# Designed miniproteins, single chains: the designs that were tried, part 3

Each design is a single chain, and the fold is of that chain. pLDDT is the mean over its residues in the fold that is shown.

## One batch from the design tools (miniprotein)

Design m73
Fold by ESMFold2-Fast:
Structure m73 (fold): chain A 57 residues (1-57)
Amino acid sequence: SPAAQALLQQNQRSIEQLKKDYEERVRKGELSELQKLLFEIVIGGSEYVAERMKEKL
């Protein structure tokens, strides 16, 4: 559906913004190892959802 395609595109843009925020915080030394792991889990989970949505469109 057009709504599902729009959600997929929005989710992909949100993932890219989250990756930029993660890289910036890593560069500034603001993240513990646990916080880095949490960012990676959230990014990976969001990428997994986007891939599965793409298969169903």
Scores: mean pLDDT 81

Design m74
Fold by ESMFold2-Fast:
Structure m74 (fold): chain A 85 residues (1-85)
Amino acid sequence: MSPEQQRAQQVRGRFYLQLRLFIDELDRALGDPSVTPEQRKQTVDELLQRVEQLLDEAKKVLSPEEVEELQELYDELKKYAQSRV
């Protein structure tokens, strides 16, 4: 693969890996009965902000069509997280 193709594949792979890790962190934050609702909301907001930063990085190396797919995944994650706080 060209260096550009390798970079795109790395960014794509990292995004999906981080998305899965963020889902696991969301489940942990939402499922912990020892934390307050305010702390849970804060953790969710911080995790969503980090995913948004990864989307900004993806926009620099991926096609608009691929970015749209990642945007849809982010929107689903945001909807899920907001429904659980």
Scores: mean pLDDT 78

Design m75
Fold by ESMFold2-Fast:
Structure m75 (fold): chain A 99 residues (1-99)
Amino acid sequence: KTEEEALAELVNDVKTFLEKDDKAALARVKRDLLAIAAYYSPFDPEIVNRVNELIDALKKKDYEAALASLSKLKKLVKGKDPELDQLLEEIEAILKKHL
């Protein structure tokens, strides 16, 4: 599976959860975001905190809190992985549509 396919799948899972309240899609989003946090946590433990805040906000459909957590996460990981930068930007666009 390519990074582009993985990015599209995670973005689609976020959209599916928010639009359809699909608990399986939320479980996949949580799994993938936590995997990202685990990879970067040795460099900055704040990344784990921001990912957990984002997951909790998404579960509650608190779009303002999710955008705030996402903005902080984007700042911490900026430039480390261009695929991750694209993923976070697409999630931000989806969340903004729900405001």
Scores: mean pLDDT 78

Design m76
Fold by ESMFold2-Fast:
Structure m76 (fold): chain A 80 residues (1-80)
Amino acid sequence: AEVVAEDATGGEAIGAALEALGLSGYDAKLRLVAEAESGEKVEVEGDKEEIGKAMQELFSKIPAEKLDSTKMNVEVRTVE
């Protein structure tokens, strides 16, 4: 699926993204678009490691005490 999480909390978004990466990307290039309700956004193309790093950077911009309450939309797809 192109969209893996919508209006998800930080923990839910991480879980959904990792599940989608496990299902979709044996050796494929992937594209991530993720946006938090705070306005922080990340958009990256790369392998699973690069996608994981980008998600970590997005989450690092959200205070830990707000991570579970901050909703975000996450889209992951294979690059065509």
Scores: mean pLDDT 64

Design m77
Fold by ESMFold2-Fast:
Structure m77 (fold): chain A 110 residues (1-110)
Amino acid sequence: SLDDEAIAIIGEIVKLIKDFYEKYKDKLTPEEAKNVQGLLNSLQAILDAAKAAGRVSEEQIGSVLALIEQTIEFIKELTKKGKVPKEEGEEIIKKLEELAERLRRLREEA
């Protein structure tokens, strides 16, 4: 179903951001780490709610897309500060943008 596909994509987003946090957490200030953890907690809460309901609402998709944009801006900041290598930051941003586009397509099909 479109809901199952959306849940799978949100799961991929959560995993990508978790893997990013685990790789770079030792380079982050406490405030930067708190910001990433906040983004992850918000995305995980949406994923858990969607899995429990067996469906993803339009509002939940909108919230995930907004959280992706916040994550992209944060990664850009970390790259500018030299905490994340530019090439690695650009690769993660590209993957997040591709996942965001897949979610937007599912929204247009619903």
Scores: mean pLDDT 89

Design m78
Fold by ESMFold2-Fast:
Structure m78 (fold): chain A 97 residues (1-97)
Amino acid sequence: SSLSPEEIRELVFKKFIEDLLALASQPLTPEEAEELERGIDLLLKILENGEAGAEEAVAAGLASRSAAETFASLDEEQKKELKEALERLREALARQR
């Protein structure tokens, strides 16, 4: 059986969440941790504000249009899962400082 485009997107998203959570267990330099914290804050802003957050991020040069639009277009379940993973990662980074 072949995977549908929807199944492929879900698998890619699941892998992305797993990779994000794996960062919590990696030894990071202070500079790497600060850059990751900035990325977390940017993604949370896009997830909270949708298209408006995506447009602001692109205008500020903080994200490519394709990346910002991808995160802004996530469904409510995907947004919840990503927010939970980002918050868990943020907490883990705070504990490593």
Scores: mean pLDDT 77

Design m79
Fold by ESMFold2-Fast:
Structure m79 (fold): chain A 80 residues (1-80)
Amino acid sequence: SDEQLEREIQAGFDALDVDKDGVISEEELEALYRSLGITSPEDLAGLRAFHRRVDKNGDGVISYEEYKAYVEEQIKKINS
């Protein structure tokens, strides 16, 4: 359902929003990756590329709206 999808999107956003400030910074994603033992320059470069793709307005952080739009766009591509 739409409500279930929104809950899953919110849960995913909250998992990436490590400091709970309502946005996902590149530094938060790097900190998460490092906490998981992912510290190679190649993996961190991939993380930065991901952040740039999701950050639609180019403000340097991923808002909930940008994250939701990205997830919904990926789902539409799969279901089209």
Scores: mean pLDDT 73

Design m80
Fold by ESMFold2-Fast:
Structure m80 (fold): chain A 107 residues (1-107)
Amino acid sequence: KEGEKVREEAEKKIKEDPSLVTVLESIVKAAEAGDEKLAEELKEKFIESTFNDKEAVELAESAYKIGVAIRNKDKETLEKNGQVLLDFAKKRGDEDLIKLVEEWLKK
């Protein structure tokens, strides 16, 4: 259900797979759908789960900006924030996150 029940989808996916990839994707989808409250809640929960780690704050903020940029067709913001996540994913060797970010950059 595209654009509908974004909260339900996010909660289910995170419960099944609490990985960094799933959490960041859920933030992007909430922001892209314009569900600012859900996007903020997901960012807060992610950051809190990392004991307010600075890198986690930067990743959550970049994911939010990617979602907003996709919604607004803002290619410049999408490329800048996508590059932040892509560089992080490459340094970690996180192939799933690399593929996900590359998919967002095609939009």
Scores: mean pLDDT 78

Design m81
Fold by ESMFold2-Fast:
Structure m81 (fold): chain A 83 residues (1-83)
Amino acid sequence: MAEELEQAFMERAKPPVLAFLAQPEHSEESFRELERALRRALEETLEEFKPKIKDKKVFDEAKEQLELGLERLLAGLRERYVE
């Protein structure tokens, strides 16, 4: 299910996000490292679930929602902690 895809992505994303938030200072460099880690986590999760979600429309909709969610997360984290 799409919910399982989202959960798997959140589990992969949690460690790099928590590591970033635990830093006493946030820099553009540390944020770029977080962004790279999160984009990698998304791609790995999508590749894992692509053969498991047989309905292409369900997969495509879940992918779009996760990609939008990631962009919102990154924008919010950058604005709050880096800018």
Scores: mean pLDDT 80

Design m82
Fold by ESMFold2-Fast:
Structure m82 (fold): chain A 78 residues (1-78)
Amino acid sequence: MEERIAREAAELARRAVESESIEEQRKLAEELGKLIYSSKNPDLVLEAVGKALASSKKATPEAIQLIVQAIGEAKEKI
């Protein structure tokens, strides 16, 4: 289960940082944050997300900041 959540989260992170639309980036980042903290092991999911972001050739600093902010907001709601 966690392995599938980690893979889905990594794919969402990749899609978010590679998106050319700020609205889509925001939507995907919010979905990513919710998915991470719906897991029984958020740290494992966060590790997979970090690796996906590090390997993305199209990641912009702005998209990465948006994702980090969304993850922080999701954590605060727990």
Scores: mean pLDDT 77

Design m83
Fold by ESMFold2-Fast:
Structure m83 (fold): chain A 87 residues (1-87)
Amino acid sequence: DTELKQARQELQKNTDLLIENLKKLAEISKDDKKAKDVALKLADLAKRFSDQASKGTVQQVKNASDLMKNLQDQAQQARDELEREKE
């Protein structure tokens, strides 16, 4: 009940952050159509995966949330590195 609600909220937050970072990567890559298209496709896939995972058990939602957090951290690092190279 409460645990499942909290797990779903965490999954949604981590998924939204991943999508935000992927959209920023697409903006940075705007001159590379293939890279931009891949980033946008990954954002769509992340949303679809998160929506499906949210229908699972508490443990499945938590596992999906942890995965989304890990992917979000990697996307944030990639974004920071690309923004730093622009300097």
Scores: mean pLDDT 82

Design m84
Fold by ESMFold2-Fast:
Structure m84 (fold): chain A 96 residues (1-96)
Amino acid sequence: MLLKVKIEIKVKKEAADTLKENLEKALENSGVKEFKIEVKEEGDEAIIKIEAVLDESEMETFSANIAQALNDTVEKNKDLADKMKLEQKGEVTKVE
């Protein structure tokens, strides 16, 4: 079954570009059918919006790769860790 997944990640503006690059690399390696990443700036914060279409069987790998991209952003960029107060919202909808 195909799923449409929407994830919003709120971060400090200074962390947004690095996190976007790490997320793009993670999703390219996840075997998703299609994905889109947008960054919306709101004052001192940025919202990273991820939309992906994937098979239900790929969901576990997709979730793991998103988590890895977040961890890679923090671990490789210790200066960004203090700037990343992470709020994550996810929505999963069946594609009909």
Scores: mean pLDDT 73

Design m85
Fold by ESMFold2-Fast:
Structure m85 (fold): chain A 81 residues (1-81)
Amino acid sequence: LSPEEQALLAEMVALERELRADPANRAAFDRLLGVARQLAATGNPLLILAAGIALQEAAKVADPELAARLREELRTVLALG
């Protein structure tokens, strides 16, 4: 993995933890979507899988509206892999 891809993966893990601490954290939610989209855009199956796992885990702990949006994004990301 490139240093940039490694940084995105680390940021994704940190954002998932922030959403577990505050399920209504809109800023963490928006950044997680952005990072997941960047990883999926690489077309790398391992990075697409990592983004999918992070979105799925975040959806378990986010508030219901944010969780629904995360699950929608997850379907889009998985369709790319």
Scores: mean pLDDT 80

Design m86
Fold by ESMFold2-Fast:
Structure m86 (fold): chain A 55 residues (1-55)
Amino acid sequence: NLADINGGSEGGAKVPLPGGERYVAPDGMVLSADGKEALPAPLGKVGKDNSIDIS
């Protein structure tokens, strides 16, 4: 779930990526930097610590 009322996401983490910062939700869904939009699944892997690797 995203808590957009406060301009944030619940229980997610911000992950620095080449070309910009992304937000990873606790369920492993990759979001835009503001946490409001779901991004396409083929962006890369989501690690156990909410890290993303786009190679």
Scores: mean pLDDT 47

Design m87
Fold by ESMFold2-Fast:
Structure m87 (fold): chain A 74 residues (1-74)
Amino acid sequence: SPEEIRALARALEGKSPEEQRELILEWMERNRVDPALREEAERRLAEALTLPPEEARKVMEQVLARIYVELQRR
């Protein structure tokens, strides 16, 4: 639900990129997000770990936005 994604966004505050990745993947599993979207998110988040913190943040925000849009379509 949209409320769950907002709760996730709050939980990500102050966490390392590695911790943010784990929390997002766990959230997607609990909410049974489409497997293809989960695989895409997992790949993008793994790539983000190789980036500077500012760039990694942008990738994570893009992943969360995409998940939010997909939930709104259901």
Scores: mean pLDDT 75

Design m88
Fold by ESMFold2-Fast:
Structure m88 (fold): chain A 66 residues (1-66)
Amino acid sequence: SKREELINRLKELADENGYVTKEALIQALLELGVSEETAREIAEKYADENGYVTKKAFDEAVKVLE
């Protein structure tokens, strides 16, 4: 599924501590066929104050893919 493909790609793009940046989420979404505008909107709106992907950011990304 696209959800599993997103999970696998985000694991590859995670930093040394296992955190995913909003930039990594944008890259993964672009590779899965999401437009740059939509990918950036999701990442910037739902990332935390330090620029890391939250559960909410992930959930919203999955909605766009499904």
Scores: mean pLDDT 83

Design m89
Fold by ESMFold2-Fast:
Structure m89 (fold): chain A 90 residues (1-90)
Amino acid sequence: MIEELRKIQEEVLKRMDAQGVPPHVKELFKASVEYIISSAYLRGELSQHQQKAFELMKKVAEDPSASRDQILEEVRKVMSNTLQEMAEQL
């Protein structure tokens, strides 16, 4: 699971680089995914929000034709869901 998540993260970051996404947006995305990985590791499982975020990332990673706008939309959804989950756990 964690190895698969990291592989998907790398593929999404590669897509973001190819589409000229700014470095600061990539860093925010990386932080969101690291939170998902850390939270899942501590809980022993992915929450429903984290599972949905993983599926969204997988779709982007598997679609080489995804446009910059489509990638950014899915990334925003992942980041939004992660930040909301983080806030709820504080």
Scores: mean pLDDT 73

Design m90
Fold by ESMFold2-Fast:
Structure m90 (fold): chain A 87 residues (1-87)
Amino acid sequence: SAKMDKLLEELEKIIEKKLAEWRAEFGEPDATRGIYSPKETELQRRYTQALTSEALKAMRELDITMTPQQFMDMMNEAMERVYEKEE
């Protein structure tokens, strides 16, 4: 639907902004490590919470409701689109 397309575009913008903010502050996460320090874990938690909060705000502004699974699927699609733009 047109509302779902709008939400996807807004999620892409939110992810792009938050990813840029994270990279500017902290650099790339160390993907070679399976275990993070307590400080790194707390920073990742704050990033994830900020991203989720902005996404939920966008959903409310567009008057969209969905299941947790649908939300995860849409976040994954938006994230894939952001990474495609970085290629």
Scores: mean pLDDT 71

Design m91
Fold by ESMFold2-Fast:
Structure m91 (fold): chain A 64 residues (1-64)
Amino acid sequence: GERDELLFRFARETRLVPDSVIDENPELTLRYVENWLEFLADNPEYFQLQSPETQRALAELLAA
């Protein structure tokens, strides 16, 4: 779905998950990214510790 495509794009652009792992384990990649986003929602202090590129990508993902 559209949501899954956005999560894959996020994972690739931020290098949160290597491309090879995304290609071989797409279901696990989606769960990993969703769990990480849930962690950041529960621990907003860690959002500010991310790189500016990752913070921008997160803001774009959450606005979609």
Scores: mean pLDDT 79

Design m92
Fold by ESMFold2-Fast:
Structure m92 (fold): chain A 71 residues (1-71)
Amino acid sequence: GRELLEEALRLLSEGRLEEAERLVTLAAVQGDTALVQAVAPLMHRAAEAIEAGDLETAERYLREAREVLER
């Protein structure tokens, strides 16, 4: 659940995009669909920004995703 998404955010911040995506998928399979639906779009945008080299945009989306998980 939440722990998998928190670990996925950590992996994203380290540039480990494929590993982060696997943990998001696992969280969805485990029934955290509402939390995944709230966080996954932000994580996907962060991943796209990381791949584009736009670290400022990536940090903004990672922050927003973390705020969702803290609620």
Scores: mean pLDDT 80

Design m93
Fold by ESMFold2-Fast:
Structure m93 (fold): chain A 90 residues (1-90)
Amino acid sequence: VSEEELIKRLEELVKKYYSEKEAKEVLEEFRKLLEEAKEALSEEQYKKFLERVDEILKEAEENPVSAKELIFRLELELGILVLEEAVRRV
């Protein structure tokens, strides 16, 4: 799954289910998470992160969650992978 495809799917999701304010907040937070992931994760772990984002978006498309819950889920998945990366290097 490509980063650009996930960004486009997220844009469509937030436009459908969220207010303009919430949509902007989710998109801004997601872009920050992608930048953090690129800096913190290996190429393999970054690919894992994109796969987990794809699964979260599929679930949210079928069963919409709040903007805050969506951001939290994305942050949680990045946090798990960052911890895995750190443990592997010790």
Scores: mean pLDDT 82

Design m94
Fold by ESMFold2-Fast:
Structure m94 (fold): chain A 100 residues (1-100)
Amino acid sequence: MEKLKEELKKLTGGRRLLGGELAEGMLLIMRGVGIPFLTHVSSELLGLIATAAILIAREKGVEAARAFLEEVGKKLGWSEEEIERLWKLIEANLDYTIEL
């Protein structure tokens, strides 16, 4: 988790994300997946992961963002299917979160 927070800080360039931005991104993801699917992850952590994946996709491309999500999901004990479903929702919402 520590390394994940450092990567997020690098990608945001120290930019303070408003709680509403993270909550909105999280709600979009949870609305597609359903709350029961990801209840083992805190809402704040899920929002940070989603935001990081979107920023990585923008800066380094979709392949790098997917690799990041797979690494994070493995560390959190997510299944391959769970990672793939979350990625699909992040990919569908890339423009929305970036165009805040």
Scores: mean pLDDT 60

Design m95
Fold by ESMFold2-Fast:
Structure m95 (fold): chain A 63 residues (1-63)
Amino acid sequence: SALEEAAALGTAAAQAGAARISELTGLPATGSGEAVSATTARVTGQVGDIVWEGDVAVADLSG
């Protein structure tokens, strides 16, 4: 479904970003995503003690 696709794309992007941040900082980093709608994913991330959250358009994740 479109919601499952949004969640998968958000999670993949968040995890890729976390892996890159971990490489650059030497700190543990994690990322996860979920679907807000068919067109919007919510991504959450953590590096060290910093936690953040944001909404991202699915169109910006697919390509």
Scores: mean pLDDT 81

Design m96
Fold by ESMFold2-Fast:
Structure m96 (fold): chain A 70 residues (1-70)
Amino acid sequence: DKLLEKIKELLRFAGASEEQIEKLVEILKEWLKEKRTPSREEIEEIAKELGLPVGLVELAVAKVHEAIES
């Protein structure tokens, strides 16, 4: 919950649109519920579909992964 809000703020500062943020957060929420790490190919596909830099999607995924491992 609070983690996803912080990720949203980070994405806004990076210049992502609200639509891009909502779509990425929905994907991250699904991943969090499953406690699974997406593949490299899935991360690249998400970045391409949303028009976001791969590194930004990787950063968001890494923050979610860190929360799961804690």
Scores: mean pLDDT 78

Design m97
Fold by ESMFold2-Fast:
Structure m97 (fold): chain A 68 residues (1-68)
Amino acid sequence: MTKTIKIPKEELDKLLEMVRKGEPFEKIKEEVYKIIKKEAGDSLSDEEIEELATLISRRIIQEVKKEE
């Protein structure tokens, strides 16, 4: 299980705004996937990026839901 990826604050803020605007989970996950691929695409397989994107997207959505 890969725990070495950090989402930059500016990208995290962008993702939080997407969730607040009511973007679907699939859109959030795609954006997270792109961010992870950009940060660590050469170090991770596409499958590893998919798994991390799913986990991070769930966490971000949960945080916004608690804020509302």
Scores: mean pLDDT 75

Design m98
Fold by ESMFold2-Fast:
Structure m98 (fold): chain A 71 residues (1-71)
Amino acid sequence: SEAEKKAEEIKKYGLELAKEDPMKGYEEASKKAKEEADKSSPEDQAILAEKLKELTEEINDLLLKKEKEEE
């Protein structure tokens, strides 16, 4: 669906930014997801939320890697 494509684009965008700055990657992706959610049906909002959750998990993996490098 269009919502799934949009959610995937947002996730990819967030992941690319997160490689340099995990917090900024999440912030920018969540901002785009919120803008799309405000225009979307509840079903499409659920799709956006699920992809944002996947992004959060991948960013968390990046943060764990950084913790290991600092310790």
Scores: mean pLDDT 76

Design m99
Fold by ESMFold2-Fast:
Structure m99 (fold): chain A 81 residues (1-81)
Amino acid sequence: SASTERLIANLEKAHEATLEELKKEKDPSRVELLVGVAEGVLRITLATLRTVGAPQDEIDRVQALADRLVAELRAEAEKLK
């Protein structure tokens, strides 16, 4: 749906901003905290979609996006170790 496409675009834009902040962060403990917060936001977003009864195929698309975004954040965090 148009609402799901907008949500996906907003999540990707927020992810780009998070990656830029992550690249500037030099404290490993703050890097881990930033990744944890981002994972929490994505989990809450998915829980909200399920609560409002979004179609399962749209939930699956957002879940796949969330899995990819989390993997990218974790990969960037590993480069900073």
Scores: mean pLDDT 83

Design m100
Fold by ESMFold2-Fast:
Structure m100 (fold): chain A 85 residues (1-85)
Amino acid sequence: MPSPQQMIDQAQRQVDDVERRVSSATPSQIDDLIQQSQQVLDTGRTAMRQAMQQGDRDLMQRAIRVISRGSRIRQRFIDMRQQSR
């Protein structure tokens, strides 16, 4: 099973990938990118809860930052989706 640290590392890589796609996303890709952004949020929230239970403040702060970035990126894709219809 992935550790909270591995989950945060994975979510950070995923958020970096979807953020790069913001400028190049086509309307057909936006729904998938919204879903990928949601997965980042779900992974980040799970990792944050586990880090809190372990008392790991550094991991908790990293998870919060990933969640914040993922939320902003997801909202940008939602806004783009609304403009594409």
Scores: mean pLDDT 82

Design m101
Fold by ESMFold2-Fast:
Structure m101 (fold): chain A 83 residues (1-83)
Amino acid sequence: SSLEELLRRLKEQQEVTREVAEKLRKIGEVVDLMIEQARKIVEEGLPMEKAVEEIEEKAKSLGVSIDRKATERMLETLVEGLK
């Protein structure tokens, strides 16, 4: 039936959209933590190494791949922007 094929394709498209949305949500949580860690570095004297470690652990728990050096550069940029 052509209707079954159409419904299958619509469900497959919805699943892809949901998977992309979930991946973006997880990336967003890591970015939100980066911003919060930058704030803690400036306002509370959190060591950069500790901030990076906590971001790496959060990314690992969510299955998000991150590069340590890129994370350090991003945090440095955010810290400078908050000063």
Scores: mean pLDDT 84

Design m102
Fold by ESMFold2-Fast:
Structure m102 (fold): chain A 59 residues (1-59)
Amino acid sequence: AAEAAARAIAETLKERGLVEDVEATAEALRPFFEPFNESRVLALARFLELDEADIARLL
């Protein structure tokens, strides 16, 4: 859950040109999703304007 959320956010940041390395970014973000909090992950996903399929991958 936390790893999947971190990776999806890292991929979105790369698509927006904010980071170059998805794997390094996902690893850096992973601790911010531990313990896993669904409401926090959903709020961040909506802030980043992820589509429904990407949001489903985080839950």
Scores: mean pLDDT 70

Design m103
Fold by ESMFold2-Fast:
Structure m103 (fold): chain A 78 residues (1-78)
Amino acid sequence: SAAKQRAQQVAQRAEELAKRAEELGDKTLAEKARNLADVVRGALGASPEDVQKITDLAQDGVDELEAQLKAKESQLES
């Protein structure tokens, strides 16, 4: 379903953010990103409506973490 495809995409994006955060030494941001990926993947067995709701919330979380990562990158650039 489209909802499951979107959920997989959001989970993958979260994992990629976790790797980038780990490379910057931000273990807390990396853990948050991995937790989002786990939550989305864990929801794949739920109803399509619940998958959509969880994916929308996770998308917002991923966008927020990506903004935090960019802010950290900017702060580390002297």
Scores: mean pLDDT 82

Design m104
Fold by ESMFold2-Fast:
Structure m104 (fold): chain A 85 residues (1-85)
Amino acid sequence: MAQYEEDPGVAAKLREFSEAQREADRALQANDAEAAITAYERGVRALKEAGSLAFQNGDEKMAEALNEEAREVERELHRLKADMG
């Protein structure tokens, strides 16, 4: 069967997002909200950059999906910031 081929640039940004989520999870487990916020902000940036690359490559559906995921992560980030003050 033909394997699904992903753009290497998009794939690299999605890996950066996954690492940022792992950092955020570790920070939350350590009760380090400042580190968690920094990690979430990095994750949002990586998703937005992945979306921009997908759009530039003509994959508008992937770009829209990645931008929606970035909005969901931003909602979690805003909630975390609100809980801190």
Scores: mean pLDDT 80

Design m105
Fold by ESMFold2-Fast:
Structure m105 (fold): chain A 65 residues (1-65)
Amino acid sequence: MLSLDEIAEAFAKKFGLPFEEVKKRLEEFVKRYGGIRVEHAEELAAYLGVDKEKTKELLKELLGE
């Protein structure tokens, strides 16, 4: 299982976002939705303010299908 820190680092690097802001948004997302799933890519992209298709592809890569 990937840590939130590992997911936050991957998103920060891919989208050029501050790590601390990404981590904070991911913690809010997990608290609201109970976890991070590929099926929630659109909502997660909205939380981070990033592209939904790129978010979906990154989640597939990170979560290993």
Scores: mean pLDDT 80

Design m106
Fold by ESMFold2-Fast:
Structure m106 (fold): chain A 75 residues (1-75)
Amino acid sequence: MPSKEEQLKILEEVAKKYNMPKEVKDAAAKAIEEGKSIEEVEKVALQAASSLSDEDFQKAMIALGEFVKRVKEKE
């Protein structure tokens, strides 16, 4: 698994490129800082996304998919 610093860097890059909602980014960042697995990070971020509008939920899904893909490629 990539380091917490590498995961946070990937999250920041993906959030900027894919317009990830702030609430989703903040939830994912907190989970990464707590040392959670990628599966738990995705779960926490999905819970944050579920409270958003349909448009923001779609942006969150695209951004999270790319984030998970990049993290797994570095495992």
Scores: mean pLDDT 81

Design m107
Fold by ESMFold2-Fast:
Order: sequence, then structure tokens, then C-alpha cells
Structure m107 (fold): chain A 58 residues (1-58)
Amino acid sequence: SEEEIGEKILKAMKGEIDGKSMLEIMENANEKAKKVVSKFLIENFGIPEEAVKEAIEE
């Protein structure tokens, strides 16, 4: 379940799912899945932590 949510979010980040769908998934995901995605974006894409947090919190 948590792993499946994380995988879907990662596919969205790779452009396989649109950004709106990604935000909807993240809004319903648990905090652990959100942390995994945030860490992935910061470490692999160099995205500022503040920007990632704003996207998650909406």
C-alpha cells in the first residue's frame, strides 16, 4: 500500500502521470509516502525542500 503509493508518485515525477494527479495522490497519501517523494525530489532533482513542502501542503 505505502510502497504502491510511492511508486505511483515516482512515476508522476518521471512524467508518466500529470502533475494534478500526483498532487491528488499526495493529498491522500500517508506522511511516510510524502517523505519518500520529498527526499527523492530534493536529492535527485535538486529541488529546494521549501518548494517540495509547498507542493505537498498545497
Scores: mean pLDDT 62

Design m108
Fold by ESMFold2-Fast:
Structure m108 (fold): chain A 86 residues (1-86)
Amino acid sequence: MEEYFNSLPPERQKAIRITAVVLRGIGAALELELALNNPKSSQEQIEEARRETREAIREAEEVLKSLDEPDSSLERAIRLAREALE
């Protein structure tokens, strides 16, 4: 994965990185919502999902701050993840 990624043009590397972070944020939010809505979820499973969601938000915010232009998909992923934590 990394070797292939490093062989791509810089613009494509940036697009893939943004897409990966967006998908991670959305995925973490969905997993947390599923854990919260499942009556069989343990407290440990919910806390793990919350931890993963906070980490996904942190990584997404770091990528967003590194961009010259705002990315609406990245901002939306951060918003969805934050809403899931509430």
Scores: mean pLDDT 75

